Designed miniproteins, single chains. Designs and how they scored, part 60

Each design is a single chain, and the fold is of that chain. pLDDT is the mean over its residues in the fold that is shown.

## One batch from the design tools (miniprotein)

Design m2083
Fold by ESMFold2-Fast:
Structure m2083 (fold): chain A 72 residues (1-72)
Amino acid sequence: NYEKLKKVLDELIAERMARGEITPEQAELAKEILDKMFEEIKKINPNYTLTDDEIEALARTAIDLAVAKLKR
């Protein structure tokens, strides 16, 4: 679950960095945001297993939030 989420995030980060769409600083912030999001989900639903769609959505959201925070 967490390993799959981290792998999907790392793959999306690598693709977007290769295309010049995000900076290394935005990539590091996205990882921090994802870790916090995962921690909050586990606090609310400790026995919940994320679906593939939820993993993809969380990874994309973490990147989008990082880009928004470091856009300027």
Scores: mean pLDDT 81

Design m2084
Fold by ESMFold2-Fast:
Structure m2084 (fold): chain A 61 residues (1-61)
Amino acid sequence: MEEAKKILEELSQGKDTITPVLILKAAEKLGKDVNEVRKLIKESGKKTFTIDEALEILKKA
């Protein structure tokens, strides 16, 4: 999951939070199921995620 963290940090451009759109881009780059990632994002009800929260979503997918 070090690769996932690096991708998320690059996409966030040094921000502490990341948007759903960028998490979906990370999922595509990692070969994860984008539909499952999208469902997990929708289930959370959040508009922004921390890098750690985004990592947990990518782990579950």
Scores: mean pLDDT 80

Design m2085
Fold by ESMFold2-Fast:
Structure m2085 (fold): chain A 78 residues (1-78)
Amino acid sequence: MAERYREAAELLRRGARLVEEGDWKGVRELAEEARRRGLTDVANLLRDAARIVEEQPERAPFMAEQLRRAAEAYERLS
């Protein structure tokens, strides 16, 4: 269980970095990876972030912060 939360946090932190770079395609691919690993909540967060960054690139810093906050929450559970 702890390792799964650590994996979730790692994916969310990677997503935040891709979001900051404006790489919404990379974030979407990361969301599919999270989904394949059974991390459905993480996959949904990453997919939403990818969509928002694609449609409104100016929101990328805000979305990156949200993903980092989610990562911190998962790290506290591990």
Scores: mean pLDDT 85

Design m2086
Fold by ESMFold2-Fast:
Structure m2086 (fold): chain A 80 residues (1-80)
Amino acid sequence: MPLELVEPTSEEGRRLLEESDKLVAEINAKQKEMDAEIARLKAQGASPEEIRKKRYEKLLETIPLEVKLIQTAVDLVALR
């Protein structure tokens, strides 16, 4: 059985779970975008340093989404 600990007991909990799913999807989309951009840079003969810089910049772009995901998880656990 799925863990009841993860199942929301309220409509607010369900909304937070849906928001969590959306944030995960957005993070995954950003990761896919980064992979595609890195592949493009490699195909264009970009230097290893340019590739590393781009990976770092894209990683920083995902931090706000990861923070929102953590906050949503905290809120979900706090709701009873």
Scores: mean pLDDT 75

Design m2087
Fold by ESMFold2-Fast:
Structure m2087 (fold): chain A 63 residues (1-63)
Amino acid sequence: AAPSAEEEAALLAELAARVTAKARSLGLSDEEIAAAVAHLTARLRRLIAEGRVDEARALIEAV
């Protein structure tokens, strides 16, 4: 089933937090972190829009 607006917001926030934490642990710059967050959140939004919620969750877990 497609997630609610609240669930979508929660998934986007979780992905952004995980990407930021991992990128910082790898020594990436703030600019590189911002680019990675933008890219991955755009992918997550597309997966959610397509109803591919399991793949969206897998993307978050892969970070």
Scores: mean pLDDT 82

Design m2088
Fold by ESMFold2-Fast:
Structure m2088 (fold): chain A 60 residues (1-60)
Amino acid sequence: SEVEDFLRSHIGLPKEDLTEELVKKFGLAKSEVTPLVDELRSGKISVAQFIERIKALVAK
């Protein structure tokens, strides 16, 4: 998956930079991406769960 490969390559970016790259690369709304990145960085969701949620947003 292009989405999964991109996310795995960029997952180590600071929160702000990861959010901006996702908005830019996939045309996602910042308001949709910001909460997911916050949940990932706080440990509320795993990397695998984060990837699945972003894939779901891109597929819409």
Scores: mean pLDDT 84

Design m2089
Fold by ESMFold2-Fast:
Structure m2089 (fold): chain A 71 residues (1-71)
Amino acid sequence: TDNQLYQAVRSVLQQQLPSASQSTIDQISQYLVDGNRDNAFNLLRQITGNTSQAISIMNQLTSVMNQVLNS
């Protein structure tokens, strides 16, 4: 369900970005649930200041999203 997807994504973001505000984590989580990967990635790049780290986080999020959708 969308709620399960949202909670899974949110948990990964909280672990990977412990210093990010909850509102930022919630915004990225909503973008990903909505299928708006470009906006999610742009926000990750902005808050990390590091494109490689943003790519790594997006790969982890994609893996978790695929696990939820295939279970």
Scores: mean pLDDT 85

Design m2090
Fold by ESMFold2-Fast:
Structure m2090 (fold): chain A 85 residues (1-85)
Amino acid sequence: MYIKVEVEFETLEKLRQAEAVAQGLKARGIAKSIEVDYETGKLVALFEVKDQFDADEVENFVETMRWLGASKVELREVSEEEAKK
C-alpha cells in the first residue's frame, strides 16, 4: 500500500530541517517522493509499504517530524493511481 505523510511547520527554519531529513530518505530509496510548499509550511512524503519493515520506517519518520516540532502530522493511505500523480 501507499502512505502519504503530510506535516506542517509554523516556521520556515523547521520546515527546511524536515525537508533535509525527507530528502535523505528519498536518496536512500525509503521515500518515493517529497513535495514541499514553502508558502503554507507543508511537507508531503510518499512511502510504499509492503511489509512491517516499511511500516516501521514510516513510524520513524512521523516520530522524527514530531520531534522537529511539526504543528500537524497526518497519515493517509492512498491508491496506486494517486501515489503516481
Scores: mean pLDDT 82

Design m2091
Fold by ESMFold2-Fast:
Structure m2091 (fold): chain A 68 residues (1-68)
Amino acid sequence: SPDDELRARMQELLAELRATDPADLERVGALLAEMVGLINSITDEALRTEMADELTAALLEWEERRAA
């Protein structure tokens, strides 16, 4: 389904973010921009909220990794 494809793409981007050096701000910024673009393309409110919550959690995780 289109929703499953969007979830799969988001999981790929999140995995790339977790594999990226947190100090590589250029790569992190590019991945965040792509994830935000993906979320903004979602018309289903529940799916958009789900993806936005996942991005928020990943961003907090990245901030902790960068601060360490």
Scores: mean pLDDT 86

Design m2092
Fold by ESMFold2-Fast:
Structure m2092 (fold): chain A 94 residues (1-94)
Amino acid sequence: MKGDAEKGEELFREKITPGLGEAILTDPAGVSGEKGKLMDTPDLVQVRKKYKSEQEILDVLRNGFGKFPALTEEELTEQQLMDIVAFLLTLSPV
């Protein structure tokens, strides 16, 4: 899948973060703004270990999980979701 991680980071900040505020970005355990902690969810930080395929990550993003709301095609296109998936993969070291 040809996602752009830089575009994915921008899209995450613009389309997802404004609706969720600190609830997604701030770790309840008090972690301080490290890239691997940006989304404050184990599933997003460990996507390479948690999910077996990029399709599973896309399905999770479309349907929502935890504090992350469901995303419609009108709100984010398939290409924009692929960009966000590429960004999420940078947060999960293999």
Scores: mean pLDDT 57

Design m2093
Fold by ESMFold2-Fast:
Structure m2093 (fold): chain A 73 residues (1-73)
Amino acid sequence: GGFEEGAEGGRELARKAEELGAEEAAKLYQMSSDLFAEAARLAREGRSDEANALAAQGGKLYKEGRRLYEEAE
């Protein structure tokens, strides 16, 4: 599902940011990944509103991480 894809994408970007030395971007991508993973868990429990709220928070961290990653490239 979309939340699991968000979690995996965030992990891949965190790894790439670490390889680039963009430590803050890596942390933000990892936090985003963790929030999407938790959203996926909540969605499986039928707690879709809570899952969507965490995914929105994860998306904000992802955008901030992306900005820092692009600055490091």
Scores: mean pLDDT 85

Design m2094
Fold by ESMFold2-Fast:
Structure m2094 (fold): chain A 67 residues (1-67)
Amino acid sequence: MLMTEEQAEEDLEAVRELIEEARETGNVSLEVAAAILVAGLEFQEEHLSEELRERIEEARREVKELL
């Protein structure tokens, strides 16, 4: 099943919120949730617009900075 651009935008918004909350709280469950969503976006990135791929790459880098 291919991810739609609408779904990718929704998932990116969710990742952003999870990353911000995880940075503030250090909550490992939020870090894991963000990593799972980013992995799903990465799997579908070749079928998405350049703008969405750039946003996914940024989210990937931010998630990798979470411990």
Scores: mean pLDDT 77

Design m2095
Fold by ESMFold2-Fast:
Structure m2095 (fold): chain A 83 residues (1-83)
Amino acid sequence: APPSTLEKEIAAAEKDIKWLEENMDKMSDFQRLIELLAVRGQVTLIQHMVKTNPDTPESLKEKAKELEKRVEELEKKIKEKIK
């Protein structure tokens, strides 16, 4: 299939989520919250794009769901660290 903007956005979100996972122990609580809000926003937008485009491949829909679950896990871990 031809390359899609959605696929590129999913790849960017994966990169940002992975970076946060790898670097969260090296940053302040405020930076963790800022980065968490950023990746949450990216994933929410991706999910919206998938739902508004019925021709989206199922593989990309699955990746979007995986990203949402990963951000939920990060949100839980970061909230536990700042309490």
Scores: mean pLDDT 82

Design m2096
Fold by ESMFold2-Fast:
Structure m2096 (fold): chain A 94 residues (1-94)
Amino acid sequence: SLLEKFREKAREHFKDEELIEMVVEFFGRLLELQELLKKHPEATKDPKVQQLLQELDRLAQEIEEAIAAKDEEKLREAVERGLKVIDELFELLK
């Protein structure tokens, strides 16, 4: 799976197994969110959904940058915030 490939790649760069699993959870939930948005395309017209998607896009970029920099502290902060934003989006899309 895509998530298992990501987990293996992350283990090459990071030793914090908890952090690796949080990053895997984040990307797994992003895939679930993408599938949910495909079923509810009109949801992207909601201003609150738009705001949260913009925040999520910035956080995803921060996560990619932290992975490239091997910055575990920045990665943890960005992933924790990203998971909270995803939770809010799932609540709005119910």
Scores: mean pLDDT 82

Design m2097
Fold by ESMFold2-Fast:
Structure m2097 (fold): chain A 85 residues (1-85)
Amino acid sequence: SVADRLAQIDHLATQAMIALRNGDWSAMEAHLREMAALLSPADRERMDKALAEAIEMRKNGKSLEEIQSYLSRVLSEAKERLKAE
């Protein structure tokens, strides 16, 4: 169901944000990619682009808080589109 998929997305997104706050970029990337597999193909592409942008934000010295805020917004928008299905 959409509800079961949303619960799995929330779990994986939470794990990704915890990994990011702990500086574990490999775990964050893995959790985000696993979560993206539960999204539409269009939102998977948006998440892949968001992950690439987060890596560039890190290289450019953006704070973990700014990166988390950006990723959380992209995730929130994808979840709202999924709820509308």
Scores: mean pLDDT 86

Design m2098
Fold by ESMFold2-Fast:
Order: sequence, then structure tokens, then C-alpha cells
Structure m2098 (fold): chain A 85 residues (1-85)
Amino acid sequence: MEEVREAFARALRAALEAVEADPDAPPASEAEVEELFRQAVEAAKAGDLERAYELATRAATGALRRAVAAGHPLEELRAAAERAL
């Protein structure tokens, strides 16, 4: 559990850095984000933490960009992510 949680925490931090570097990049579709999260969870359940990290980072990046595009300030999203970790 702790190793999986740490992998997702690292992925979320990497995603925040990616969005901060290019906040105006086009967001991924909702379906793409959901599919990436599903694949990340399955990889984590299988014990493939490297794959889970890669997929979770892509999913989180897409989700954060979608939220920013919908009008949510990146700073508020960052604060929410830090509280969730």
C-alpha cells in the first residue's frame, strides 16, 4: 500500500510540474484520462510500480490540464493535490 501510494504521489507531483511548465497545453479527453487511470490502477495491482507511475503521471497531467481549461486555477489544484497526498 505505502509503495503504491508513494508512486502515485510522485506521479501527481510530476504532473503538477508538467502543467506548470506548459499550463496552456491542450487537455486530454475525459475518456483518455479515465482509461489511463484504469491502466495505472491495474498496473499497481499487478505490482508493476514503474508502469503504474508512468500511466498515473500521464493521467494526472491530463486531468489537471482539463481542470485548468475548465477554469480551475492551477494554484487551487496544487493545494488540493498536496492535501490529498
Scores: mean pLDDT 74

Design m2099
Fold by ESMFold2-Fast:
Structure m2099 (fold): chain A 101 residues (1-101)
Amino acid sequence: MDSDSIWEEIYNIVKNNDVEKLKELLKELKEKNYDQNLIEFVQLLIDIIEGKLSEKEIEERLKSLFTPEQAEKLLNLYKEAVKKGLSNNEIAVKMLDLIRS
């Protein structure tokens, strides 16, 4: 699977609120020895959807995975979405939209 193909698959799974399928994809990525940053980002999406992380933990993970500029944009999007009362799944979709832009 090329990188563009995998990002489309992640987006469609998250948009459809299918966290179990996202967990299956994560297992496949690990078994096929895909890029560690991609694996860690998919894990971050799962943890956000399941509501397992504090804002500080999200900030730390974003800073480890992205450039400082991208991490700041994603964190600001997360903070604004939380203030607007968006669901964890809607937040994950918006973060993916920003990454794909």
Scores: mean pLDDT 84

Design m2100
Fold by ESMFold2-Fast:
Structure m2100 (fold): chain A 80 residues (1-80)
Amino acid sequence: SLRERARELARRAVELAEQTLRVTDDPALKAQARRIIAEAEELIKYLEENKDLTVLEEIGLVLRAIGLLIDAELLLKKAR
């Protein structure tokens, strides 16, 4: 389902952001990683609290999760 895809993508964003926290000592990169984690966790919470989403709303959440994943991948690449 689109909801499960959004959750999976958001979870992956958290994993990459947590990886960034492990490999960098740069406080600015750590702050960006924590922001991504917070936003991804809020998206997961929203999915858990809202069971009756429309298809369009589910698409919007998938797109937001993709954005968080891209941000997390770019941040980890910058931290390396």
Scores: mean pLDDT 90

Design m2101
Fold by ESMFold2-Fast:
Structure m2101 (fold): chain A 80 residues (1-80)
Amino acid sequence: MSVEEFAKELVVKAARELMDAAPGLTPEQLRAKHAELTDRVVAELKARGATDEQIADVVASLNQLATALIGDLEAKRAAA
């Protein structure tokens, strides 16, 4: 498996884990889980020799997803 293929697989797995957990979490808990997953993914990518650009792309993807999920949870909390 190439580093690029590995990075895509890690993003899919992390995204799935965030999406599956999000309905059961507070915005604060989701931020903590996102930070934990991002640290783990970055460490694994660095261990595989990923470039700074590849790591940045993965982090950006996870940040974008987390921002959307957190925003949805905060909007639901504000509306209730």
Scores: mean pLDDT 82

Design m2102
Fold by ESMFold2-Fast:
Structure m2102 (fold): chain A 101 residues (1-101)
Amino acid sequence: MSPEARALVREAIELIRRGVAALRAQDLATLAAVLERLGEVLDRLRADPSTPAEVVTLVAGAYGLLALALQAMEAGTLTPEQLAAILARLEALIAELEALA
C-alpha cells in the first residue's frame, strides 16, 4: 500500500470505531456523518491502485453494516439482538483492518 492508502485505512478504522460508538449511543446524526466520511474514504481507497482488494472489501463491509444499522434505527426496527450482531461484525472488521494497516 502507498503511504496515502495506509493513512486512509487508519482513518477508516477511526471512522468505524466512531460509528460503533454512535450505534451504542443511538446517535443517528453522528452515524450519518460517519457514513458520509467513510464513503469518501472508500472511494479514495478504490481509486488507489496500491490498495489491496481485501482492504476495499473490509471497508465496504463496514460501510454496509453501518448503513443498514442507520436505516433500521431511522425506521425504529433495530432490535437489541440485531445491534449486538452488527457490533460484533464491526469489531471483527476493525481487527482485520488493523492487521492490514
Scores: mean pLDDT 90

Design m2103
Fold by ESMFold2-Fast:
Structure m2103 (fold): chain A 72 residues (1-72)
Amino acid sequence: ADLDKMDAASQAVAAGIEALRAGNLEEFAKLMGISVEDAERMRELLENRDDPEAQTELNSLVVKAANKVLEK
């Protein structure tokens, strides 16, 4: 059911955040179902939080990752 997929997505996001905090971009990318290059880009954009364009790009990548997890 969709609720089960949303719960799995929430767990994947939590594990992804933990991997990101540990500096493990490869694990973060795998858990979020994105490329390592996208994960590195998300990390770079997080460091430029004062740039509205960077925040817009970060939000787009987050939505892309969330949609990919939900489609599985």
Scores: mean pLDDT 69

Design m2104
Fold by ESMFold2-Fast:
Structure m2104 (fold): chain A 74 residues (1-74)
Amino acid sequence: GATVTLTLPLPPGTVVDFVLRDQNGNVVAEGSATADDDGVLTITLTGLKPGETYTLVLRTSDGNVMTTTFTAPE
């Protein structure tokens, strides 16, 4: 499967819960990540289907919601 690494600038120590959905809205991955001391959140997603479009929803403890959409590489 394909691997995608996403980075997002957030205050250091910010905890984020994430949910990854496929094109049909099925949850294919979920978890949590913490922004590092440099203010970078890194999420690595593996086992993706090449050419499929995915939606990643990130939620912080402060109630902020961030959404990104991407297509897995071939």
Scores: mean pLDDT 82

Design m2105
Fold by ESMFold2-Fast:
Structure m2105 (fold): chain A 105 residues (1-105)
Amino acid sequence: MSPLEQLELALHARLDRLIGLVEDPAASDAEIRAELDAIVATVAEIVALDPSRREFLAEVLQTVLGALRARHPERAPLLRELARRVAEVLGLDADEFLARMEARA
């Protein structure tokens, strides 16, 4: 398995964990923030290895975060925080990223 494939699988697993934490009413903000930090770091590593993945990652994250925000509005501040941090790592405008995320919900 290539380093890129390993990071993409790690991102998938981290997103699955984020979904579980967001859906769990007992999950703390600290637990969710730890997973946000892991996702941001993984996205940064993927982009550093292959900058051509930026557009694909933006679309995937906008779709996943948009769906989560729509289903769990109580978690919206943490999901918007992740969206802003991901947009920064991807070199994208945070306000545009957030608008696209909200439109996909």
Scores: mean pLDDT 86

Design m2106
Fold by ESMFold2-Fast:
Structure m2106 (fold): chain A 65 residues (1-65)
Amino acid sequence: SLDEIYEEAKAEIDRLVDDPQLRERYKAILDWLKEKYKDNVEKFKQLAEELLEQIRDEVARRRAA
């Protein structure tokens, strides 16, 4: 369901992002995607996964610095 995908993505943001301000910013993007695509679960899932990939890339770059 949309809510299950949302809660899983939100938990993954909490796991990946240690900075509270950045965490809230990414969660705000996820909230916007949920509202925008509330009637299109497949598109929400795709965009949520793309957001998580962007977060993983950012975390990896910060570790390399």
Scores: mean pLDDT 83

Design m2107
Fold by ESMFold2-Fast:
Structure m2107 (fold): chain A 66 residues (1-66)
Amino acid sequence: SDDVRQALIDAVEASIADLEKEKAEIDKQISSLPPGSEERKKLEKKRDEVDRRIAELRARLDALRA
């Protein structure tokens, strides 16, 4: 059923959009902190995890569209 596939695509696209927004907020916070601070390092690790999740979801989106 195309309806089930479309619902999965829509859900993945929504998740990617939410993570892209979260990434933008993290990047803004990083830019406000001194280079090398412990808080900045924590946010950089969180950004890397968000980037990984976006990449995984984009791969799933590509598979769903194939």
Scores: mean pLDDT 88

Design m2108
Fold by ESMFold2-Fast:
Structure m2108 (fold): chain A 75 residues (1-75)
Amino acid sequence: SALEEKLRRTLEEEGFSEEEIEAALRILRQYQATGSAELSPDPRLHRLSDLLIRELQESAATGRPLGFEGLRRFL
């Protein structure tokens, strides 16, 4: 999807590994399917999971189009 492509590009530009990118995409897909997602139990991915979930929740609450530009400021 366009959102998955946008997330992948953002994380690639910030130097994330393929494993980390796939973990983030899994969170995005879970949230789109269920309206919720769990934080990663992996300490290295926990911050990324938290930031992504917050962006998804803000988009849902405000009606603002989902973007990942804000994610860069916290990485």
Scores: mean pLDDT 72

Design m2109
Fold by ESMFold2-Fast:
Structure m2109 (fold): chain A 70 residues (1-70)
Amino acid sequence: GPAGLANGALAEADADGSGTLSRATVVRILVEYGGVSRARATALIDRYATGSTVSGAQATQVLQAVAEEL
């Protein structure tokens, strides 16, 4: 389903195992695979992440919030 596709995209984006993603990368994944607007994706990231980067755990929380809207 869409959540599975987005989860796969998050894993690919963090392929080097750094455990951190840029906000732009998470927004792209949510828009392309989560089916949400850029504005909604940004608002969700702001809710779960306070810095310029997003941890894998924070990205998963944002994805779970998106899954409830699908």
Scores: mean pLDDT 71

Design m2110
Fold by ESMFold2-Fast:
Parts: C-alpha cells; structure tokens; sequence
Structure m2110 (fold): chain A 80 residues (1-80)
C-alpha cells in the first residue's frame, strides 16, 4: 500500500507540473484536460491513499502540499 501511494503521489506531482506548464504556455484547455485526468485517477486511488495517510505523517505532508497546488492550479484554469 505505501509503495502504491508513493507511486501515485509521484505521478500526481508529475501531472501537476505538466498542467502548470501548459497553463504557463497559454493552453488552459489542455491544462484542464490534465486536471480532469488527475481527478479521475485520484478516485481510483482513494482507498490506497486513505490507508497510506493513516500510516505516514511524511506522506500526509506531501499530500497536503500537492493538494494545495492542485486547487490553486484548478482555480487559475477556471479564471483563464
């Protein structure tokens, strides 16, 4: 479970960087598509993430940082 959660967070962070870069390039529709894919993937990993966050404070901090970036980016895309 922890390995699956770590892999998910790593993939999530990479997708987040990709979406942030697309928005910087003036491609909000492409960035939105990435955000939607991330949301769908998050639902698939919901149970795995819940268990991992109960076991690891380090993963909790990482998750909170990434979610703040995700919500900030989502807001910027919607305002674009």
Amino acid sequence: MLEEAEKFLEEFEEKLRQAEELLRQGKPQEALKVIIEMSEKFEQYREVMKKALEESEELRKRFEELMKRYYTLAREILEA
Scores: mean pLDDT 81

Design m2111
Fold by ESMFold2-Fast:
Structure m2111 (fold): chain A 70 residues (1-70)
Amino acid sequence: SVEELLERAEKLIEETEENLETLSDEEKAALIYEVAKLLTEAFELQNQKASERLNRAMERMVELQRELEA
């Protein structure tokens, strides 16, 4: 379900955010890729009720991508 995909994406985002200083760039990229994949699946299946939650998760993913580019 969209809710399960979002929950998993949010958990991966949180774990990545908590471990930013200890993760390698390769590990960060792999985690961001997995998050992006989950959010893409959620986007394809979303209804109006899930859209706000999806948007918040996407914003957090973009911040993680910005950290990789810095």
Scores: mean pLDDT 80

Design m2112
Fold by ESMFold2-Fast:
Structure m2112 (fold): chain A 97 residues (1-97)
Amino acid sequence: MDDLVALLEVLVTAFLKQTKSDPKAADIKAQAQFYAAAASRSPYVDQIRAALEREAEAVRDPSKAAEVDAWIRKQRIGAHFSGAVLREVAEQVEKEL
């Protein structure tokens, strides 16, 4: 579970930096924990984790973005789910900030 929280914190922070200059760390952590718990209850948790790990890799190394994007598109469910989670997390954090 802690690994999912860490991955989601990286992705939520990267997403919010694109749309907002000053995201609050406490709100990011709370939302990451919420979505990590939801993902852990999914029958697709392994696919979700793999997709999040690949997206976090692209955030850390932008030169890998094209490779990661191509891999995620092949996974379908994982890519679709992670994108929806990031959108919902961003919307909830912005409402609470």
Scores: mean pLDDT 61

Design m2113
Fold by ESMFold2-Fast:
Structure m2113 (fold): chain A 58 residues (1-58)
Amino acid sequence: MELKINALTGIEGVDEELAKKIVEHLGDNVGNMTKEELLKIEGVDEELAEKILKTMNG
């Protein structure tokens, strides 16, 4: 969990609180991370969702 939060907080626009929300929402579904699923998370817009996908799947 901590390792994933640290990776997410390295993304511009993602703070520790948002990173925790992302991990909590996706949980075991991190491997099925899509733009649509990220957009369901409060505080994630389309631009931020694309940055998260690029960082986590790149």
Scores: mean pLDDT 72

Design m2114
Fold by ESMFold2-Fast:
Structure m2114 (fold): chain A 71 residues (1-71)
Amino acid sequence: MEEEKEKLEEVKKKAKEMKDFFLTDGLGVKDIDKINKMISEWKKIIEEAGKVDEKLAKELEEWLNKVLYGE
């Protein structure tokens, strides 16, 4: 139970770091391959989050969709 909370916090922290990266550096990236790799890593984070907390996974998926649509 406590280990699951720690994993959930780790996933949230990783998601926050990726979001901050997109806001500060990701928008300046013109390399499509780099952008695609970041999106793929984000999808993996969503999958791992879904194993621990389905609600968190949905929130992360909504964030990814917003980033992909450039808003």
Scores: mean pLDDT 67

Design m2115
Fold by ESMFold2-Fast:
Structure m2115 (fold): chain A 65 residues (1-65)
Amino acid sequence: MAAKFLQLQQWLRDSNFNQGERQALSQALVEYNLPVRKLPDVLVEMQQKQLSVEEYLALYLPGFA
């Protein structure tokens, strides 16, 4: 789990996301205690669709549950 979270953090750092967006996604992932298998799906979806963090969270957040 930690390694996948670090990969997400690194991707967000290298991506064109602002600090607020990055923190919002990180907070949501921690609060929803995502299983390891859901993290790669989230990363792939965001990267392939080029969605902002807020757009993804607003539309797909229920998928974390």
Scores: mean pLDDT 54

Design m2116
Fold by ESMFold2-Fast:
Structure m2116 (fold): chain A 62 residues (1-62)
Amino acid sequence: PEREARVRAATARMRELQAKIDELNEKAKTGTPEEREKYQKEIDELRAEMDRAGAELVAATR
């Protein structure tokens, strides 16, 4: 099995998702309460995807 390929794919996805989460977190710091709620919802969706990618990475390294 190509464990390295699975790890690379998972880490690449996590990096992309983290960049988006980081951007939204920065926006949330100075946003209005309404904008912050909107950003938190977006971040929650991205975090769920990050959890999936992280689980794939862990599975690949077991």
Scores: mean pLDDT 80

Design m2117
Fold by ESMFold2-Fast:
Structure m2117 (fold): chain A 83 residues (1-83)
Amino acid sequence: SREETLTRMLVIAASGNVFVAERLLKKGNLALAQQQVDDAIRLAEEALERARRLGDQKTVERAERILREAERLREQIKQAQAA
């Protein structure tokens, strides 16, 4: 359905933001890396809520994995900013 397609697009967008944040962190652009990872968390949380409503277990699992990756990356960025 269109709702399933939109939910998958949110997962893809969240994954893309994690990828960009990792590259920005490696370049030392901490503030921009934080913005990208915060966006990834927001998108992944929305995708997770939508996937749960749709009963799409595969997308739930993908969104949960991306959320864990983004949260771990956010902690790494915060530690780098505090150093």
Scores: mean pLDDT 89

Design m2118
Fold by ESMFold2-Fast:
Structure m2118 (fold): chain A 80 residues (1-80)
Amino acid sequence: SKLSEEARRLLEEGVRLLREGKALLDSGNTDLAEIQRAIGLVLRGIGLLYQAKLLAEKAGDEELLKETIEAGKEVGVDLS
């Protein structure tokens, strides 16, 4: 369904942004602008993962919902 397709897109984008943001935060860079950018990536990624979960639930896509929750846990976001 279109809901499942969009949920997967948001899941993939959310994980990508979270990994990028966390990598920047873990880099030891103390530049304020880079820290603020990294925080923005993390927050956006979290929001996309919540949207992916909600769309997977509305689609009744139990497999994608489980995948989304597990992917969230791997990047430090509790979606359960």
Scores: mean pLDDT 89

Design m2119
Fold by ESMFold2-Fast:
Structure m2119 (fold): chain A 71 residues (1-71)
Amino acid sequence: MEGKLQALRYLSQAKKYIKEGNYEKAIEFLRQAAEAEPSLRDLLEKAIEYVKEGNYEKAIEYIEEAIRSLG
């Protein structure tokens, strides 16, 4: 219960930092979201890899899928 709300907050921050161009902070928040809700780990590992590759559009798509999966 608490993990889902915490993950949603971290995912919101990750999206914000991607849009601001702070990719290091975005990756930190994606890792924290995966720790808060381990069921998201596979989706968020893909999001992190896309951030590292500079494919921010796909990174955001995986973050949105993770948010949607939380309800």
Scores: mean pLDDT 86

